# Designed miniproteins, single chains, continued (5), part 67

Each design is a single chain, and the fold is of that chain. pLDDT is the mean over its residues in the fold that is shown.

## One batch from the design tools (miniprotein)

Design m18304
Fold by ESMFold2-Fast:
Structure m18304 (fold): chain A 98 residues (1-98)
Amino acid sequence: MERVVELLERAIELLEKGIEAVKNKDYDKFLEIYREFVQVAREILERATPEVRKLVLKALGYLSEAVKAYSDGDFDKAIEYLRKALELVREALEKARE
C-alpha cells in the first residue's frame, strides 16, 4: 500500500510538470514526462487494487489524448486532458489511502 501511495504521489508531480511543459510549449520535456508517467503507471498497475487500476488506466487514456492534442497544436485541449488525468490520479490516491 505505501509503495502504491508513493507512486501515485510521483504520478501527480509528473502530471503537474506535464501541464507546465505544455504551457511553455516544450514538447521534448512533455514527451520525457509522458514516458516517465507510463513507467510509474505500469508499476502502480502491478501492485494496485482493481479500483486504483481502473482510475490509473483512465488517466493513461487522457494522457494519450493530451499527446494527440499537443501534436495537433491544440495546447488548451492538451491541458484539459492533463487536468482530467490529474483528477483521476488524485482520486486513485484517496482510494489507495483507504
Scores: mean pLDDT 88

Design m18305
Fold by ESMFold2-Fast:
Structure m18305 (fold): chain A 98 residues (1-98)
Amino acid sequence: ELEERKRRAAEAVRRAFELLVAALRAAGDDEGAAEAERIGEGVIKAIEEAESELELEVAVGVAEIALAVFATAARNEGRDDLAAAADAALRLLAEGVE
């Protein structure tokens, strides 16, 4: 059912972004952590408001793109531990939404 998929997706997004936010704070990037929190909250709201499987897929896709951007930026800055955390968050999201 769409409602059950939305619940699983929202939980997966929450867990993924909590992991990324914790890693950003541990790295001393409070601004990045605040931005990640805003993105995660926005995606969870979009998931809760989704009325179709397509809208749900779009919302999850936005979360995936955001996590991939954080991972790429961290790698480009030589912040390998942060990049690994962002990659782990992306994998956690994928596992949670199937």
Scores: mean pLDDT 86

Design m18306
Fold by ESMFold2-Fast:
Structure m18306 (fold): chain A 98 residues (1-98)
Amino acid sequence: SMERKKREEEIRKRFEEAWAAGRQAVLQLIDSATPEEQYILARFALERGELDLAAYAVLKLYKQGNTEMAEEVLRLLAEKHGPQYVDVIKKEFEKLKK
């Protein structure tokens, strides 16, 4: 939506700043983010091939009951890279639960 696109521009700046600071800064950004922001951050992580960070954000969305947004990220991943990449993310979920 248009509202999501406008927020996406602002969150992209925060993501780039956190990314430059390191992995822990990105995790902290995800932890403090709203569900909508976590959705956007998951997409940015996927763009960089950072499946563990994407899995972390998607897991946060699932735990919060935002299953529609979580599933949308997995759908986008499957469309762009193929359905086998959804299984890779799900395996990362299992590692993050441990």
Scores: mean pLDDT 78

Design m18307
Fold by ESMFold2-Fast:
Structure m18307 (fold): chain A 76 residues (1-76)
Amino acid sequence: SELDKLEAELEKLLKEILETIATDPKRAEELIREMEGLLDRMKALAKTEEERQRVLDLTNKIIQAIQKAYQEKLAS
């Protein structure tokens, strides 16, 4: 499905963001903006309660991962 394709793209982008935060903060910010765009597309495609919950869970997972990466960078 289109949601499955977008989720796969988001997971790849998240991995790139997590690697980039330590080495190129400006590039990481650009990738985060791209990720926000993909999340908005997923929200637009989510029509069922299960699909909406899936997007919410994915969004929370992404936010937590990015926040943790920035915290680890600041603590170093």
Scores: mean pLDDT 84

Design m18308
Fold by ESMFold2-Fast:
Structure m18308 (fold): chain A 86 residues (1-86)
Amino acid sequence: MLEEMVEKMVKGLAALRPVLPEAVLETLIRHEVEEIVREVLKLNPDWTREEVLRQLKEILEKLKEKASEEEAEILGMMIRVVEEML
C-alpha cells in the first residue's frame, strides 16, 4: 500500500515537472508526503509519524536506484523533503 501511494505520487509529480518551477514542485511534494503520512497513520494507528517517514525514505531510495533521469530528480527532491520532516 505505501509503495503504491509513493509510485502514484512520483508519476504525478514527474508529469508536472516540465511545467512547474522547482519551488512549486517542492511545495507539492511536502503536501503529498503529509497526505501519505495521514493516510498510512489512519490505516495503521499503532504506527508513529517518524516510522512512516523512515519507511517512506527507504522506499524512495530503492525507487531512485531503478529510476529514469526525470524520476530520479523528483525522487531526490522527495528524499530531501522527507529528511527535513524527520
Scores: mean pLDDT 78

Design m18309
Fold by ESMFold2-Fast:
Structure m18309 (fold): chain A 95 residues (1-95)
Amino acid sequence: MSPEEAAEKLRRMIEIDIEELRKMGASEEELEELRKLGEEIVKKAREGDLEGVKEYTEKFVYRALLLLGVPEDEARKLAKQAAERVVEMVKALIA
């Protein structure tokens, strides 16, 4: 898969997650902040900046989990694990 195709798949996955959070009652202001983080993830993926993908994915997942009522300590742990997994997925897709 090309880097551009991988970035577009990430963008679609992020849009799905944002719409699911909307259905769960997240405010438009909260969703807009998540969209900004998602745009940074996609941008970093297109640039091949895997550390940037990791950083912004961790921030995105952490904020999303807090909106779902996950405790802060568990949210940090899960967000870090999700970011590592997304980085490995992006590496596999663009390699």
Scores: mean pLDDT 83

Design m18310
Fold by ESMFold2-Fast:
Structure m18310 (fold): chain A 68 residues (1-68)
Amino acid sequence: SADEVRAKLEAIGEYVEANGEKLSAEEAAALLRELLDLVSQNVDILSDEQRALAAEIHRRLLEILARK
């Protein structure tokens, strides 16, 4: 459901916020893959808010990877 997707996106986002600087490149890449899989599997049901949240998490993970 959309609520389950939101909860999963929020969990990934919270983990990245809490651990961003401590994440290894491997961990950040794994989280990015998980995010992309979640979005691709649910693209038809994602709300505008959920799409914006996913894009923000994606951007943060790319920034973390660029700093490694």
Scores: mean pLDDT 80

Design m18311
Fold by ESMFold2-Fast:
Structure m18311 (fold): chain A 75 residues (1-75)
Amino acid sequence: SLPAELLELARELLELMGQSTEEGNVRFLARVLAALYARSRSEEEFVAAAMAYLQPPEERREAVRELLRRTYRSL
C-alpha cells in the first residue's frame, strides 16, 4: 500500500500546481513519487527527480521543493 505521507504530499502538490485533486490523480502521483523515492539514494536525488517530473511553474518551485524535502524526512 502507499504511505499516507505520499498520498498527502501528492494532494498538496496537485493543489499548489492548480491541478485536479480527484482520487485517481492523487493516487497516480503518489505512485510516481513512491517509485522515485525507491530509486533515489538521497534526499537530493529524490527532490531533483520529483522536480524534473513535476516541472512546477517558477513561482511555485520553492514551495514544491520544501514539501518534497519535508515529506522525504518523514518517510
Scores: mean pLDDT 88

Design m18312
Fold by ESMFold2-Fast:
Structure m18312 (fold): chain A 97 residues (1-97)
Amino acid sequence: SKEDIEKKLKKILEETKKRLDEIVSEVKAGKLSKKQAVTRITTAALLASGELTQLEIEAKRQGLFTPEVQKKIDETTKEVNRAILEAAKEVEKIIAS
C-alpha cells in the first residue's frame, strides 16, 4: 500500500542516519581511521541508494508510483544525501583537529 511505502521510506532514512551517527561516534572515540570511516559512509550510502531504488521498482510494479509517491521518494533521497554529506563533513572536521 501507499502507507507501506511511506513507512519503508521513513525506515530507510532512520536506519541510514543511525548508521552514520554510529560511524561519527566511532571516529570521535578514536576507533575508526579516516579511510575506514569513508569506506563505512560509502557502504551506508550504497545500501540506502539500493533500498530506495528497490522501493521505487516495487511501487511501479504495484501501480502505486503516483507523482505524490515519486515526490516522497525524491524528498527522502535528498534527506539521505544530506545526512551522508553532513557525516562526511563531521568526520573531516574530527580528523583535521
Scores: mean pLDDT 88

Design m18313
Fold by ESMFold2-Fast:
Structure m18313 (fold): chain A 73 residues (1-73)
Amino acid sequence: MKEEEEKKKKILKEILSAKHVDLKALAEKFGVSEEEVLELDVLEGIYRIQRALGIEPKLPEYVIEVIEEYEAE
């Protein structure tokens, strides 16, 4: 459980750092499906939309934590 969450956090950081998200390359790098990478990319997009609308993000805590930590750097 916690190890899987740590892997998702690492994938999300790679998504945030990329100019273009390469779903296949990230899936191969982390040993996950392209669908799992796409899910994380969609969650990041939802976070951006909710913040732009002035809404408190209603997403998994680890997603919010990683994005906010990345933006603070």
Scores: mean pLDDT 78

Design m18314
Fold by ESMFold2-Fast:
Structure m18314 (fold): chain A 61 residues (1-61)
Amino acid sequence: LEDELNEAIEKRDLVEVKKLSDELIEKNPEKSSEIASRYTGAVLREIGDAIDRGEALPSVV
């Protein structure tokens, strides 16, 4: 599961990342914060990438 989660993060497949994160949390509640932070990191990476690509809307000044 952790290997699959890492591959999903590398592929930037947020749907798969969420699915695998939910499964890992279900099986390992003690690691829920660590797993949640990885999922949050993947989401933030997508947002950061959009910002870095200059995807500012014309209406945002």
Scores: mean pLDDT 68

Design m18315
Fold by ESMFold2-Fast:
Structure m18315 (fold): chain A 87 residues (1-87)
Amino acid sequence: SLEEKIEELLEKMREIIEKVKELLKENPEKEEFLSKALLELEILEGLALIALGVGRVTNDLEFALRQMEKLLKEAEELYEEVLKKLG
């Protein structure tokens, strides 16, 4: 179902957030940029939850799914940039 697909994408985004939290604990010397990246990821999760809420209220889960896919891609790109910066 659309709801199951949206939930799966949200779970993937949350997995990225948890990975960055772990990196922050393991790399305290890089706290400034990792904290910024974590905040950006948490903003993306907030936007994803707002999009899901809009989709539910307007009965347009396809809109919610499209927004979730876009936001997850942005989260994945941010995570890739974090990994490159860590070396």
Scores: mean pLDDT 89

Design m18316
Fold by ESMFold2-Fast:
Structure m18316 (fold): chain A 64 residues (1-64)
Amino acid sequence: SVQQQAKETQEQIEKVTDELTKLMQELRKSPKSEREPIEKKIREVQKKLGELQQQYQQLQQQIQ
């Protein structure tokens, strides 16, 4: 169902948001020489989060 897909997408958004928070904390603790690979991962996770948020909004439109 669309409601079930929306719930699953929201759960994925929460997991990805948690991952982003952990990466940002890791970035703050990291020496300058180690920041570039973490920043790259942050950008990848931010892109994934944006895609999931867009999907969630589309599912919400179908429910309403």
Scores: mean pLDDT 83

Design m18317
Fold by ESMFold2-Fast:
Structure m18317 (fold): chain A 109 residues (1-109)
Amino acid sequence: SAEIAALEARAAAGDAEAQTQLGLAYLRAGDLERARAWFEKALALDPTNAQAQTLLGGVLYAQGRLEEALEYYKKALALDPTNRAALSGAAAVATALGDDALAAEYAAQ
């Protein structure tokens, strides 16, 4: 789309905010591979971006990459322990891994 094309141009120029927005646009469109690539680029510019950590965790979970998804949710929670999206994502991944005790710990926060 024209919106995605404009975000791609800005993201290619090294705009970290545009890289995160482009990743989110691809995620909403169901393009998990392109969403992942752009969130990884955004995190290369700012490793402390809790939103990009959480969104990358969500993409990896959707791809069935459960252990990697949990690691990115844990990174987001290390930055902000009250991050509800990361807590919910971590609980969902823990359940998918069969770790009901860990899922209950994340869900109780």
Scores: mean pLDDT 88

Design m18318
Fold by ESMFold2-Fast:
Structure m18318 (fold): chain A 95 residues (1-95)
Amino acid sequence: MEARTKLQQELLERLLAGEITLREFLIKLLEEQLKLAKEAGDEELAEKLEKAIELLEQGDLVGAQKVLDGDMSADEEAIRRELAEGERLIAEMSR
């Protein structure tokens, strides 16, 4: 949890500074989750995360969200929350 939180904070700082885009921010968060899923041996979660990352790289945020929504685990719920949080941060930056 701490490693993910630290990465999230670093990425948020870069996003707020305008160094990365929202898409890049979301992809990096999902890449970290994919790494953790592979280390845990969760092949099903890893496959879903890989597909979600590919869809985000193509600009399909809705498709990525649907892939993550199909079989809810605690990790998948956390990832969906990260996607929603990124969207909120972009709205905050526009103020």
Scores: mean pLDDT 68

Design m18319
Fold by ESMFold2-Fast:
Structure m18319 (fold): chain A 72 residues (1-72)
Amino acid sequence: SEEAKKAYREGVEHAVQGDIAFGKGDLEAAAEHYRRAAEAFERYVKLSPDHPNAELFRRMAEAARRRAEELA
Protein backbone atom coordinates (compact mmCIF):
# COMPACT_ATOMS: atom_id res chain seq x y z
CA SER A 1 0.00 0.00 0.00
CA GLU A 2 1.02 3.65 -0.35
CA GLU A 3 0.84 4.04 3.43
CA ALA A 4 3.31 1.15 3.88
CA LYS A 5 5.67 2.62 1.27
CA LYS A 6 5.52 5.99 3.06
CA ALA A 7 6.24 4.35 6.43
CA TYR A 8 9.23 2.52 4.90
CA ARG A 9 10.62 5.74 3.35
CA GLU A 10 10.16 7.67 6.62
CA GLY A 11 11.89 4.90 8.58
CA VAL A 12 14.91 4.84 6.26
CA GLU A 13 15.16 8.65 6.11
CA HIS A 14 15.08 8.98 9.90
CA ALA A 15 17.58 6.12 10.38
CA VAL A 16 20.00 7.87 7.98
CA GLN A 17 19.49 11.27 9.66
CA GLY A 18 20.04 9.59 13.03
CA ASP A 19 23.37 8.16 11.85
CA ILE A 20 24.42 11.57 10.48
CA ALA A 21 23.51 13.33 13.76
CA PHE A 22 25.33 10.62 15.77
CA GLY A 23 28.44 11.07 13.61
CA LYS A 24 28.36 14.80 14.36
CA GLY A 25 28.04 14.18 18.11
CA ASP A 26 24.45 15.48 18.29
CA LEU A 27 23.14 12.72 20.55
CA GLU A 28 19.78 14.43 21.22
CA ALA A 29 19.03 14.77 17.49
CA ALA A 30 20.26 11.20 16.88
CA ALA A 31 17.95 9.83 19.61
CA GLU A 32 14.93 11.70 18.20
CA HIS A 33 15.62 10.47 14.64
CA TYR A 34 16.09 6.85 15.80
CA ARG A 35 12.82 7.09 17.78
CA ARG A 36 11.00 8.31 14.63
CA ALA A 37 12.65 5.56 12.55
CA ALA A 38 11.40 2.95 15.06
CA GLU A 39 7.85 4.37 14.93
CA ALA A 40 7.88 4.33 11.11
CA PHE A 41 9.14 0.72 10.89
CA GLU A 42 6.53 -0.30 13.51
CA ARG A 43 3.83 1.27 11.28
CA TYR A 44 5.20 -0.61 8.25
CA VAL A 45 4.90 -3.94 10.11
CA LYS A 46 1.31 -3.15 11.19
CA LEU A 47 0.35 -2.24 7.60
CA SER A 48 2.16 -5.24 6.02
CA PRO A 49 2.32 -8.02 8.67
CA ASP A 50 2.27 -10.78 6.00
CA HIS A 51 5.10 -9.28 3.92
CA PRO A 52 8.15 -11.63 3.57
CA ASN A 53 10.34 -8.95 5.20
CA ALA A 54 7.98 -8.10 8.12
CA GLU A 55 10.26 -9.88 10.65
CA LEU A 56 13.28 -7.94 9.32
CA PHE A 57 11.43 -4.62 9.75
CA ARG A 58 10.27 -5.66 13.23
CA ARG A 59 13.94 -6.21 14.17
CA MET A 60 14.91 -2.89 12.56
CA ALA A 61 12.25 -1.13 14.66
CA GLU A 62 13.57 -2.82 17.83
CA ALA A 63 17.17 -1.85 16.99
CA ALA A 64 16.23 1.79 16.30
CA ARG A 65 14.17 1.95 19.52
CA ARG A 66 17.12 0.56 21.51
CA ARG A 67 19.54 3.08 20.00
CA ALA A 68 17.16 5.96 20.78
CA GLU A 69 16.80 4.82 24.42
CA GLU A 70 20.59 4.36 24.85
CA LEU A 71 21.28 7.92 23.56
CA ALA A 72 18.57 9.63 25.64
Scores: mean pLDDT 87

Design m18320
Fold by ESMFold2-Fast:
Structure m18320 (fold): chain A 101 residues (1-101)
Amino acid sequence: DIKEIHEKVLKLLEEQKGLGELLKELNLPIETFYEARDFVLTNFENESEEKKKKILSFLLVLASLGGKEALLKHKEELAKLVLESEEKALEFIRKVVEEEK
């Protein structure tokens, strides 16, 4: 489930016309999307475009499942895990969602 959501988010982020569909599919306010995007652009400016998109995709999965509060609380730790291990990042999202919901 979470892995499928992540794969869909990655595909929509690769398509310039996908933002509206992404927000609808993930049930995300545009303000929450901008919070995740701006966090990545500010804190990971020196990372490659591919790595920035990957971090953003995981942050958007967390926001879709845990809401803006979970995103704001866990964005730094999740981004760090994404750079170290995608598997650990997915497991982290599962644990956060179980604890917050």
Scores: mean pLDDT 80

Design m18321
Fold by ESMFold2-Fast:
Structure m18321 (fold): chain A 87 residues (1-87)
Amino acid sequence: SNDISEARKYYELGLKYYEEGDYEKALKEYEKAIEIYLEAAKTDKSIIDDLLLAYLNLAEVYRKMGDYEKAEEVEEKAKKEILKIAK
């Protein structure tokens, strides 16, 4: 759908900012992608892999920033949200 295309663009922007070392911008773009993927995955389970990857990359940004506690919180949130959708 058009929304998934938009989520993909946000995900790609997050990856670009991460590679450039702009972690604050990478966080914002990954969070935008996650919001769209999370909603889409409720009706299309094929999106679960995209959602999981976006959450894992969000957690990796926090690790690069030295915020290991926040990275663990993001990974636990991903696990809980994906389990809700997969049921």
Scores: mean pLDDT 88

Design m18322
Fold by ESMFold2-Fast:
Structure m18322 (fold): chain A 99 residues (1-99)
Amino acid sequence: SVQEVWEELQKEMEELAETNELNPEEKVKKVLEALGRLLTEGFGLAPEDVERILAVLKKMTFEWSQAEREAFQDALNAKLADKKTDEEIFKATVDILVE
């Protein structure tokens, strides 16, 4: 279920946050790999849609200007304003990234 995959992702992200053995770029790579599993196994997204989402997140992290990151954050915040659960927040975020 989506809930089981989400709980697995949360645990993996918590373990990555506590780890001092990985540099920031390696932590980002591990988070993107975990998100890829959630998108394919949890939400059943097509591989091409998952690839596009991960490509946007990677560009945002390494290539985007501050203005581009701020514009994305503003759009995300507007769409998340009425969301109450982590699952609803994640689904809304995926919808923005797939557009």
Scores: mean pLDDT 67

Design m18323
Fold by ESMFold2-Fast:
Structure m18323 (fold): chain A 71 residues (1-71)
Amino acid sequence: LPVISKEYRNTKVSDILKDLGEEAGFEIPLFLLSEDPVLEHYEIKDMSYQEAVHEILVKYGGASPPTGPPR
């Protein structure tokens, strides 16, 4: 699988995931995110799209069970 290198500044986690999914030819299910902060700087280096998405989901998608009542 090809490895990628990308850098994001002042970008929401959901927008980073969308960009990665778009580049890989699929959409990322953003409902997996537990929070959606604006990251001042986020760098991906020598990772596959799948690895980059996984790292983001581990950090921001929550290793925790889904939380929150219905909106």
Scores: mean pLDDT 70

Design m18324
Fold by ESMFold2-Fast:
Structure m18324 (fold): chain A 63 residues (1-63)
Amino acid sequence: SEEEKEKKKRELGLLALKEAMKLSEETGAKATVEAVSEDTAKITLEKDGKKETRTFTLEELKK
């Protein structure tokens, strides 16, 4: 249902935000959650004028 899809997006968004904070703390980069779908989230790391985008699945973020 649409409600279940929204729940999954919300859960993924929270997990992605947690991972972004962890990556920012570990690397000193600015971590931003750019896009969240039902199954994937993209996090952009920006440090020393360089940008790197990493894609995470829900399963990867649960580990």
Scores: mean pLDDT 78

Design m18325
Fold by ESMFold2-Fast:
Structure m18325 (fold): chain A 90 residues (1-90)
Amino acid sequence: ELEKKIEELKKKLIEEIKKNEKDEILKTMQMGLVNEATKMVLEGKSLKEIEEKLNKIIKHFEEMVGDEEMVNKLKEFKKKLLEKLEELLK
C-alpha cells in the first residue's frame, strides 16, 4: 500500500512538472529530485537521509550552473516534495 501511494505521488508530480515547468533544465532537475526521493523512500531511507541526498544534488547543480534563481526554485521544490512525502508517511 505504501509502495502504491509513493508510485501514485511520483506519477502525479512528474506530470505536474511536465505541464507547468517550461525550462528544460529545471524540468530535468525537478524530475530527478522526485525520482531519487521516491526511490529512497521505497528503499526504507529516512526523510533526513532523503533531504541530505537532495541537498547534495542541488549543491552540485549550484556549482555547475551558478544560477541563483534556478537554485532557489529547486530548494523550494525540495521543501514541497519533502512535505508531501512526510504527509504520506503519517
Scores: mean pLDDT 85

Design m18326
Fold by ESMFold2-Fast:
Structure m18326 (fold): chain A 58 residues (1-58)
Amino acid sequence: MKVKITGGDGIVAVGVDEETGEELILDTSAGLAMTKDGKLVGRVTGYDGTNKTADVEY
């Protein structure tokens, strides 16, 4: 899925799933995507800090 980055501090990013509008937390150091409740959604397979987007796969 495609995630639009809306914030974060460089290690942990906050984004929104572009299809569902769900808010996600991206741990860029571990390569993991989680819900606000800490449930694992998938792995971060691509991160584009210039365009503020990320790719997440199960």
Scores: mean pLDDT 78

Design m18327
Fold by ESMFold2-Fast:
Structure m18327 (fold): chain A 95 residues (1-95)
Amino acid sequence: GLDILEKASDRVNEMLQQGMSPLEIYQKLREEVSKIVGKEINSPEDLLNIDFSKLSEEELVYALMLTLQEIRRYVFENGDQFKLASEAFQKILDT
């Protein structure tokens, strides 16, 4: 739901306040989500293939944070990857 989006935004802002760059945040989020699902997340397709119904609320917040970074990365550079990231975003919100 929308409540997890607010939590995701707050956590990204906290990481920025801790002095992390956007690239460092992206890399840390990829590592954390990869640990949560037990396999390496390398693309928006990997995010879309996650069974989000198996994740805790905390784990969904991390997945959503990463999905927002993927959307930001691809919004002007790759329409196909942007679409996959947007579908993952919607799938998390519907969970």
Scores: mean pLDDT 83

Design m18328
Fold by ESMFold2-Fast:
Structure m18328 (fold): chain A 80 residues (1-80)
Amino acid sequence: GKDALEGARLAVEGKIEEAIKLGQEAMEKGDGAAGALVISLAEALEEFGREAAKKGAEYAVKTSKSKAAVEVAKLALELL
């Protein structure tokens, strides 16, 4: 939901710790796949940079069965 989308925006802005927190909150509220993707995107951005995060988001759009996770991935790709 909203927490996962906000987490994706914060991750792209480089606010990694805040993005991870929002991903965890999204998982706790039932958006498990979307929250997990936010955490993965934040970690990829911190450790490997924009190109790795972009490839991860592209993969999530193609393979995720979660509509919420696909929306997170699409938003990340628009902002990256």
Scores: mean pLDDT 86

Design m18329
Fold by ESMFold2-Fast:
Formats: C-alpha cells, structure tokens, sequence
Structure m18329 (fold): chain A 84 residues (1-84)
C-alpha cells in the first residue's frame, strides 16, 4: 500500500519545479500564484505516485476553483489530499 522509494523519489522530482515556483511567488507576496503552484506540485506528485489521472484532474480543478474564490486554505487541503 505504501509507495516504493523509487515512486517517492519520482514524486519529489515531479513536484520540485512547481514547489520552487510556489516559494518564489510566496516570497514576492503573490499568494494566489503560490497556492496555484502548490496545487500543481501536488498533482504532479500524485501522478508519479500512481493516483489515477481522472482523480488527480478532478481534485486539481476543485483546488484551482478554491484559489479563484480566494479560499486558499481549502485549496491547500485538497492539494494535501492528492498526495495522502
């Protein structure tokens, strides 16, 4: 049930570019972009961990909608669910 070390490494590698962009956006004070990139990072990690593409797409769209509504906490929660 737990991902293999190889899958974890692949997930980290897939998420890294988006996590870097999220940190850069956060440092610039752009909270919306920071949360958006965090959601993209979670989606890429989930795909690398073998989560079905349809589930990732649905949760990613839900999280991005929360970002558009200004609900950054909900977006972060959905992003965490993607990699849980």
Amino acid sequence: LAPTPEQVAAARAAAEPELRKALEAYAAGDLKKAVEHTVYAAARAALALGVPEEEVREKKEEALKAVEEGDYEKAAEIGQELVA
Scores: mean pLDDT 81

Design m18330
Fold by ESMFold2-Fast:
Formats: structure tokens, C-alpha cells, sequence
Structure m18330 (fold): chain A 100 residues (1-100)
């Protein structure tokens, strides 16, 4: 189901953001990746549902980073690698959604 795919994807991305310690700028780049990938979804209502799901997860991750000073902080190199991994996850998720 779409809900199960989104739940699994959001859990994976949130874990990467928090475990690697993405910056605010890094999270903004994830938002840009999401926007680019969801534009491939032709159904407007489905696109909005997917967008809202990702945005909610990103807001939760951002709030956790702001509230928890003990979280790790990624180097620029680590953040670039994490963003590449997140991009692949989002691309694979969009493909799965299009196949449903």
C-alpha cells in the first residue's frame, strides 16, 4: 500500500537525518529533492499526499535536531553522502508509488 511505502521511507530518511546529524541546510536540500521527485507523480491528489507525508517527517526531524543538543553533527563530506543516500531512497519510493 502507499501508506506502508511512505511509512517505511519516512522512517529510513528520518533515521539517516538524525543518525548522521544533517544541518538545517541539509534538511532544506532534502525538501528540494522531495519537490523534484514528486513532480514525476501525475496524479495531483496523490502528489499532495506524498508531499505532506515527507514534509511532516522533515518537520519532526528538524524539531528533534533543535531540541536535542547531543545529536551528532555531520561533516560536509558526511552530509553529501547522506544526501546522496536519501536521494536514492526518495527516487526508489517514487518509482514504487508510480507502479501501484
Amino acid sequence: SIEEVLEETNEKIKKIILDKGLSQEGIHKVEDIVAEEIDKIPDEELRKLVAESFLKMLLEAYEEILSNPDLPKASPEEEAKALAEIKKIIEETTKKILEL
Scores: mean pLDDT 86

Design m18331
Fold by ESMFold2-Fast:
Structure m18331 (fold): chain A 81 residues (1-81)
Amino acid sequence: LEEVIESLEKAKEAVKNGDKDGALESLEKAREAAEKIEDETVKQALLYGLDLAEQAVKNGDKEGALKSLETAIEYAKEALE
């Protein structure tokens, strides 16, 4: 979960800076980390959030990407606690 959160925070920063390639790379790292989560419910929820964020980034929807990333980060932090 900590690795997922770190990668999502990096993706959010890349989106804010208009770095589409950096955002997609960070999202890929977050996906790789999420696949290692043992809690199936947490894993599926985070993978769904990653799909939404990736789609928004690919579509150039900065506002949608930031909202999806913020939601995923909040969920991951709550799941970590």
Scores: mean pLDDT 82

Design m18332
Fold by ESMFold2-Fast:
Structure m18332 (fold): chain A 57 residues (1-57)
Amino acid sequence: MTEEEILARARERAKSDPGAAYVLEAAEQETDPKRRLALYGRAAGLSPEEIAKLLAE
């Protein structure tokens, strides 16, 4: 799954889920690319295991 796909899923979830919207806003303010990607994954509804696999690439 690409970073673009994760961001698209995060944006869709943020339209109806205030928690996802909050995490997405935090990601946009994060300056560390790896931490930002993890926040995008959380906003997209990925599990901790899925995020760990994504960051291991």
Scores: mean pLDDT 79

Design m18333
Fold by ESMFold2-Fast:
Structure m18333 (fold): chain A 85 residues (1-85)
Amino acid sequence: SSELEEQLEQLEKDLEQFEKYLEENKDNPEVKSLLPGIIKSLEDTIKQLEELLKKTKDEKLKEKIKELIKKIEEIIEKLKKLIEE
């Protein structure tokens, strides 16, 4: 549906804004203390997107969902590296 497409586009924009915020605040210890919780929320979002992918028949929406899962996985890896530093 158009509503689902809009929700996926909004999620992509939110993820891009979040990555920018992290780059600008990478040395902030308050932000670093929140990273484990953020990682958990992003992992839960991946699970929701994987379930949506199983139920979706639209090939364009499937591709968009797969792209978002990959983007979130890349963000999680960046956040894990920040915690290790």
Scores: mean pLDDT 84

Design m18334
Fold by ESMFold2-Fast:
Structure m18334 (fold): chain A 121 residues (1-121)
Amino acid sequence: KREEFAKRVIENLKKLLESFGIKADIRIENGELVATVDGKEYRAYYDPEKNTVVVNGKEYKVRAFGLNQVIVEKDKNTYAVVDIFTGEIVDYKVPKDASTEEIVELALAAAAVAYNSWVEP
């Protein structure tokens, strides 16, 4: 049931972005999460060798956070907490002056971690 989990990750990401007033078209292509916002394409993938997520060439740190949760972090003021079982973003922090690009990149990084946590053999 990887398909149902992928759909849930996409739906959770869409709802999170909508809460920031951002409309995104989201899909999965060749194991990467792809979001299109105002004609701009964002791609996120998980690098298992480095234990990082890469979004538009920017690396986000991934680390364990409690049971069944991971934190995806750019810095102390820019992070998301993901439940790896449900694919839900359960907590997040962004600066008040965060750009649309920064919000999309963080949200997509979190969703990519969620998606790849259940695709690993």
Scores: mean pLDDT 79

Design m18335
Fold by ESMFold2-Fast:
Structure m18335 (fold): chain A 100 residues (1-100)
Amino acid sequence: MPSIEEIRELLEEERERMLAELRRKYPDLPEAQLAATEAVLRAGIETVVEGYEAGKSIEEIRREAVDLIVRRGRELALPGGLVLAVMIAIQEVLDKVEES
């Protein structure tokens, strides 16, 4: 299993990649929606890191991160497509960690 620092680095790299891709593919996306997407993504990342530090299983971390992303997305009124994109980004990192 990767270290906590390696997990954070993978998640931060995925965050930067996703935000850059959103800006490139959707140049007309409102800045407020980009900021809200980044806020939800950061909350998801912190949930994963905290779960890992607490010694939770990957399955527990995955469930908690998805639940938080969905709840936070609703609070910020994010379009479902952006909520899904955040969930997919976090899940892809967790899948790579689990396969290691």
Scores: mean pLDDT 83

Design m18336
Fold by ESMFold2-Fast:
Structure m18336 (fold): chain A 130 residues (1-130)
Amino acid sequence: TTRTFTAESEVEAKKQEKVKVEVDIGAANAWAALHPGSVITLTAEVKFDKPVNIESAKLTVEGDGITRTAESEKKEYKNKKEVKFDIPVTVTSEEARASHDFKAVVEIKLKDSEDTKVKAIVTATVTQQP
């Protein structure tokens, strides 16, 4: 018995990655993480390879029982290559005795793109420096 196979060709539109994103997390007073009641300011800086229109931006930081969320004050940004968020984190007495790992999650929704979201996850470790 002879079998005949017919190949069906589907034309799928390949989705290309249109924007490259870099995320940097800085801590201005990282050494303060070892002192109870001290405030560490975590700064998240998000950079794009080309100017983008941003509909919304959200930053969430978690670690060692700490969770903070910050959203951009502006709902819309036009022609931006960079956005920056500052989140204050207060150190508890138990946290101040160890090195701390902070995880930052940045979610950015781009305008004029159907369900296009950029999500970046960055982990920062804070240790005592002499």
Scores: mean pLDDT 54

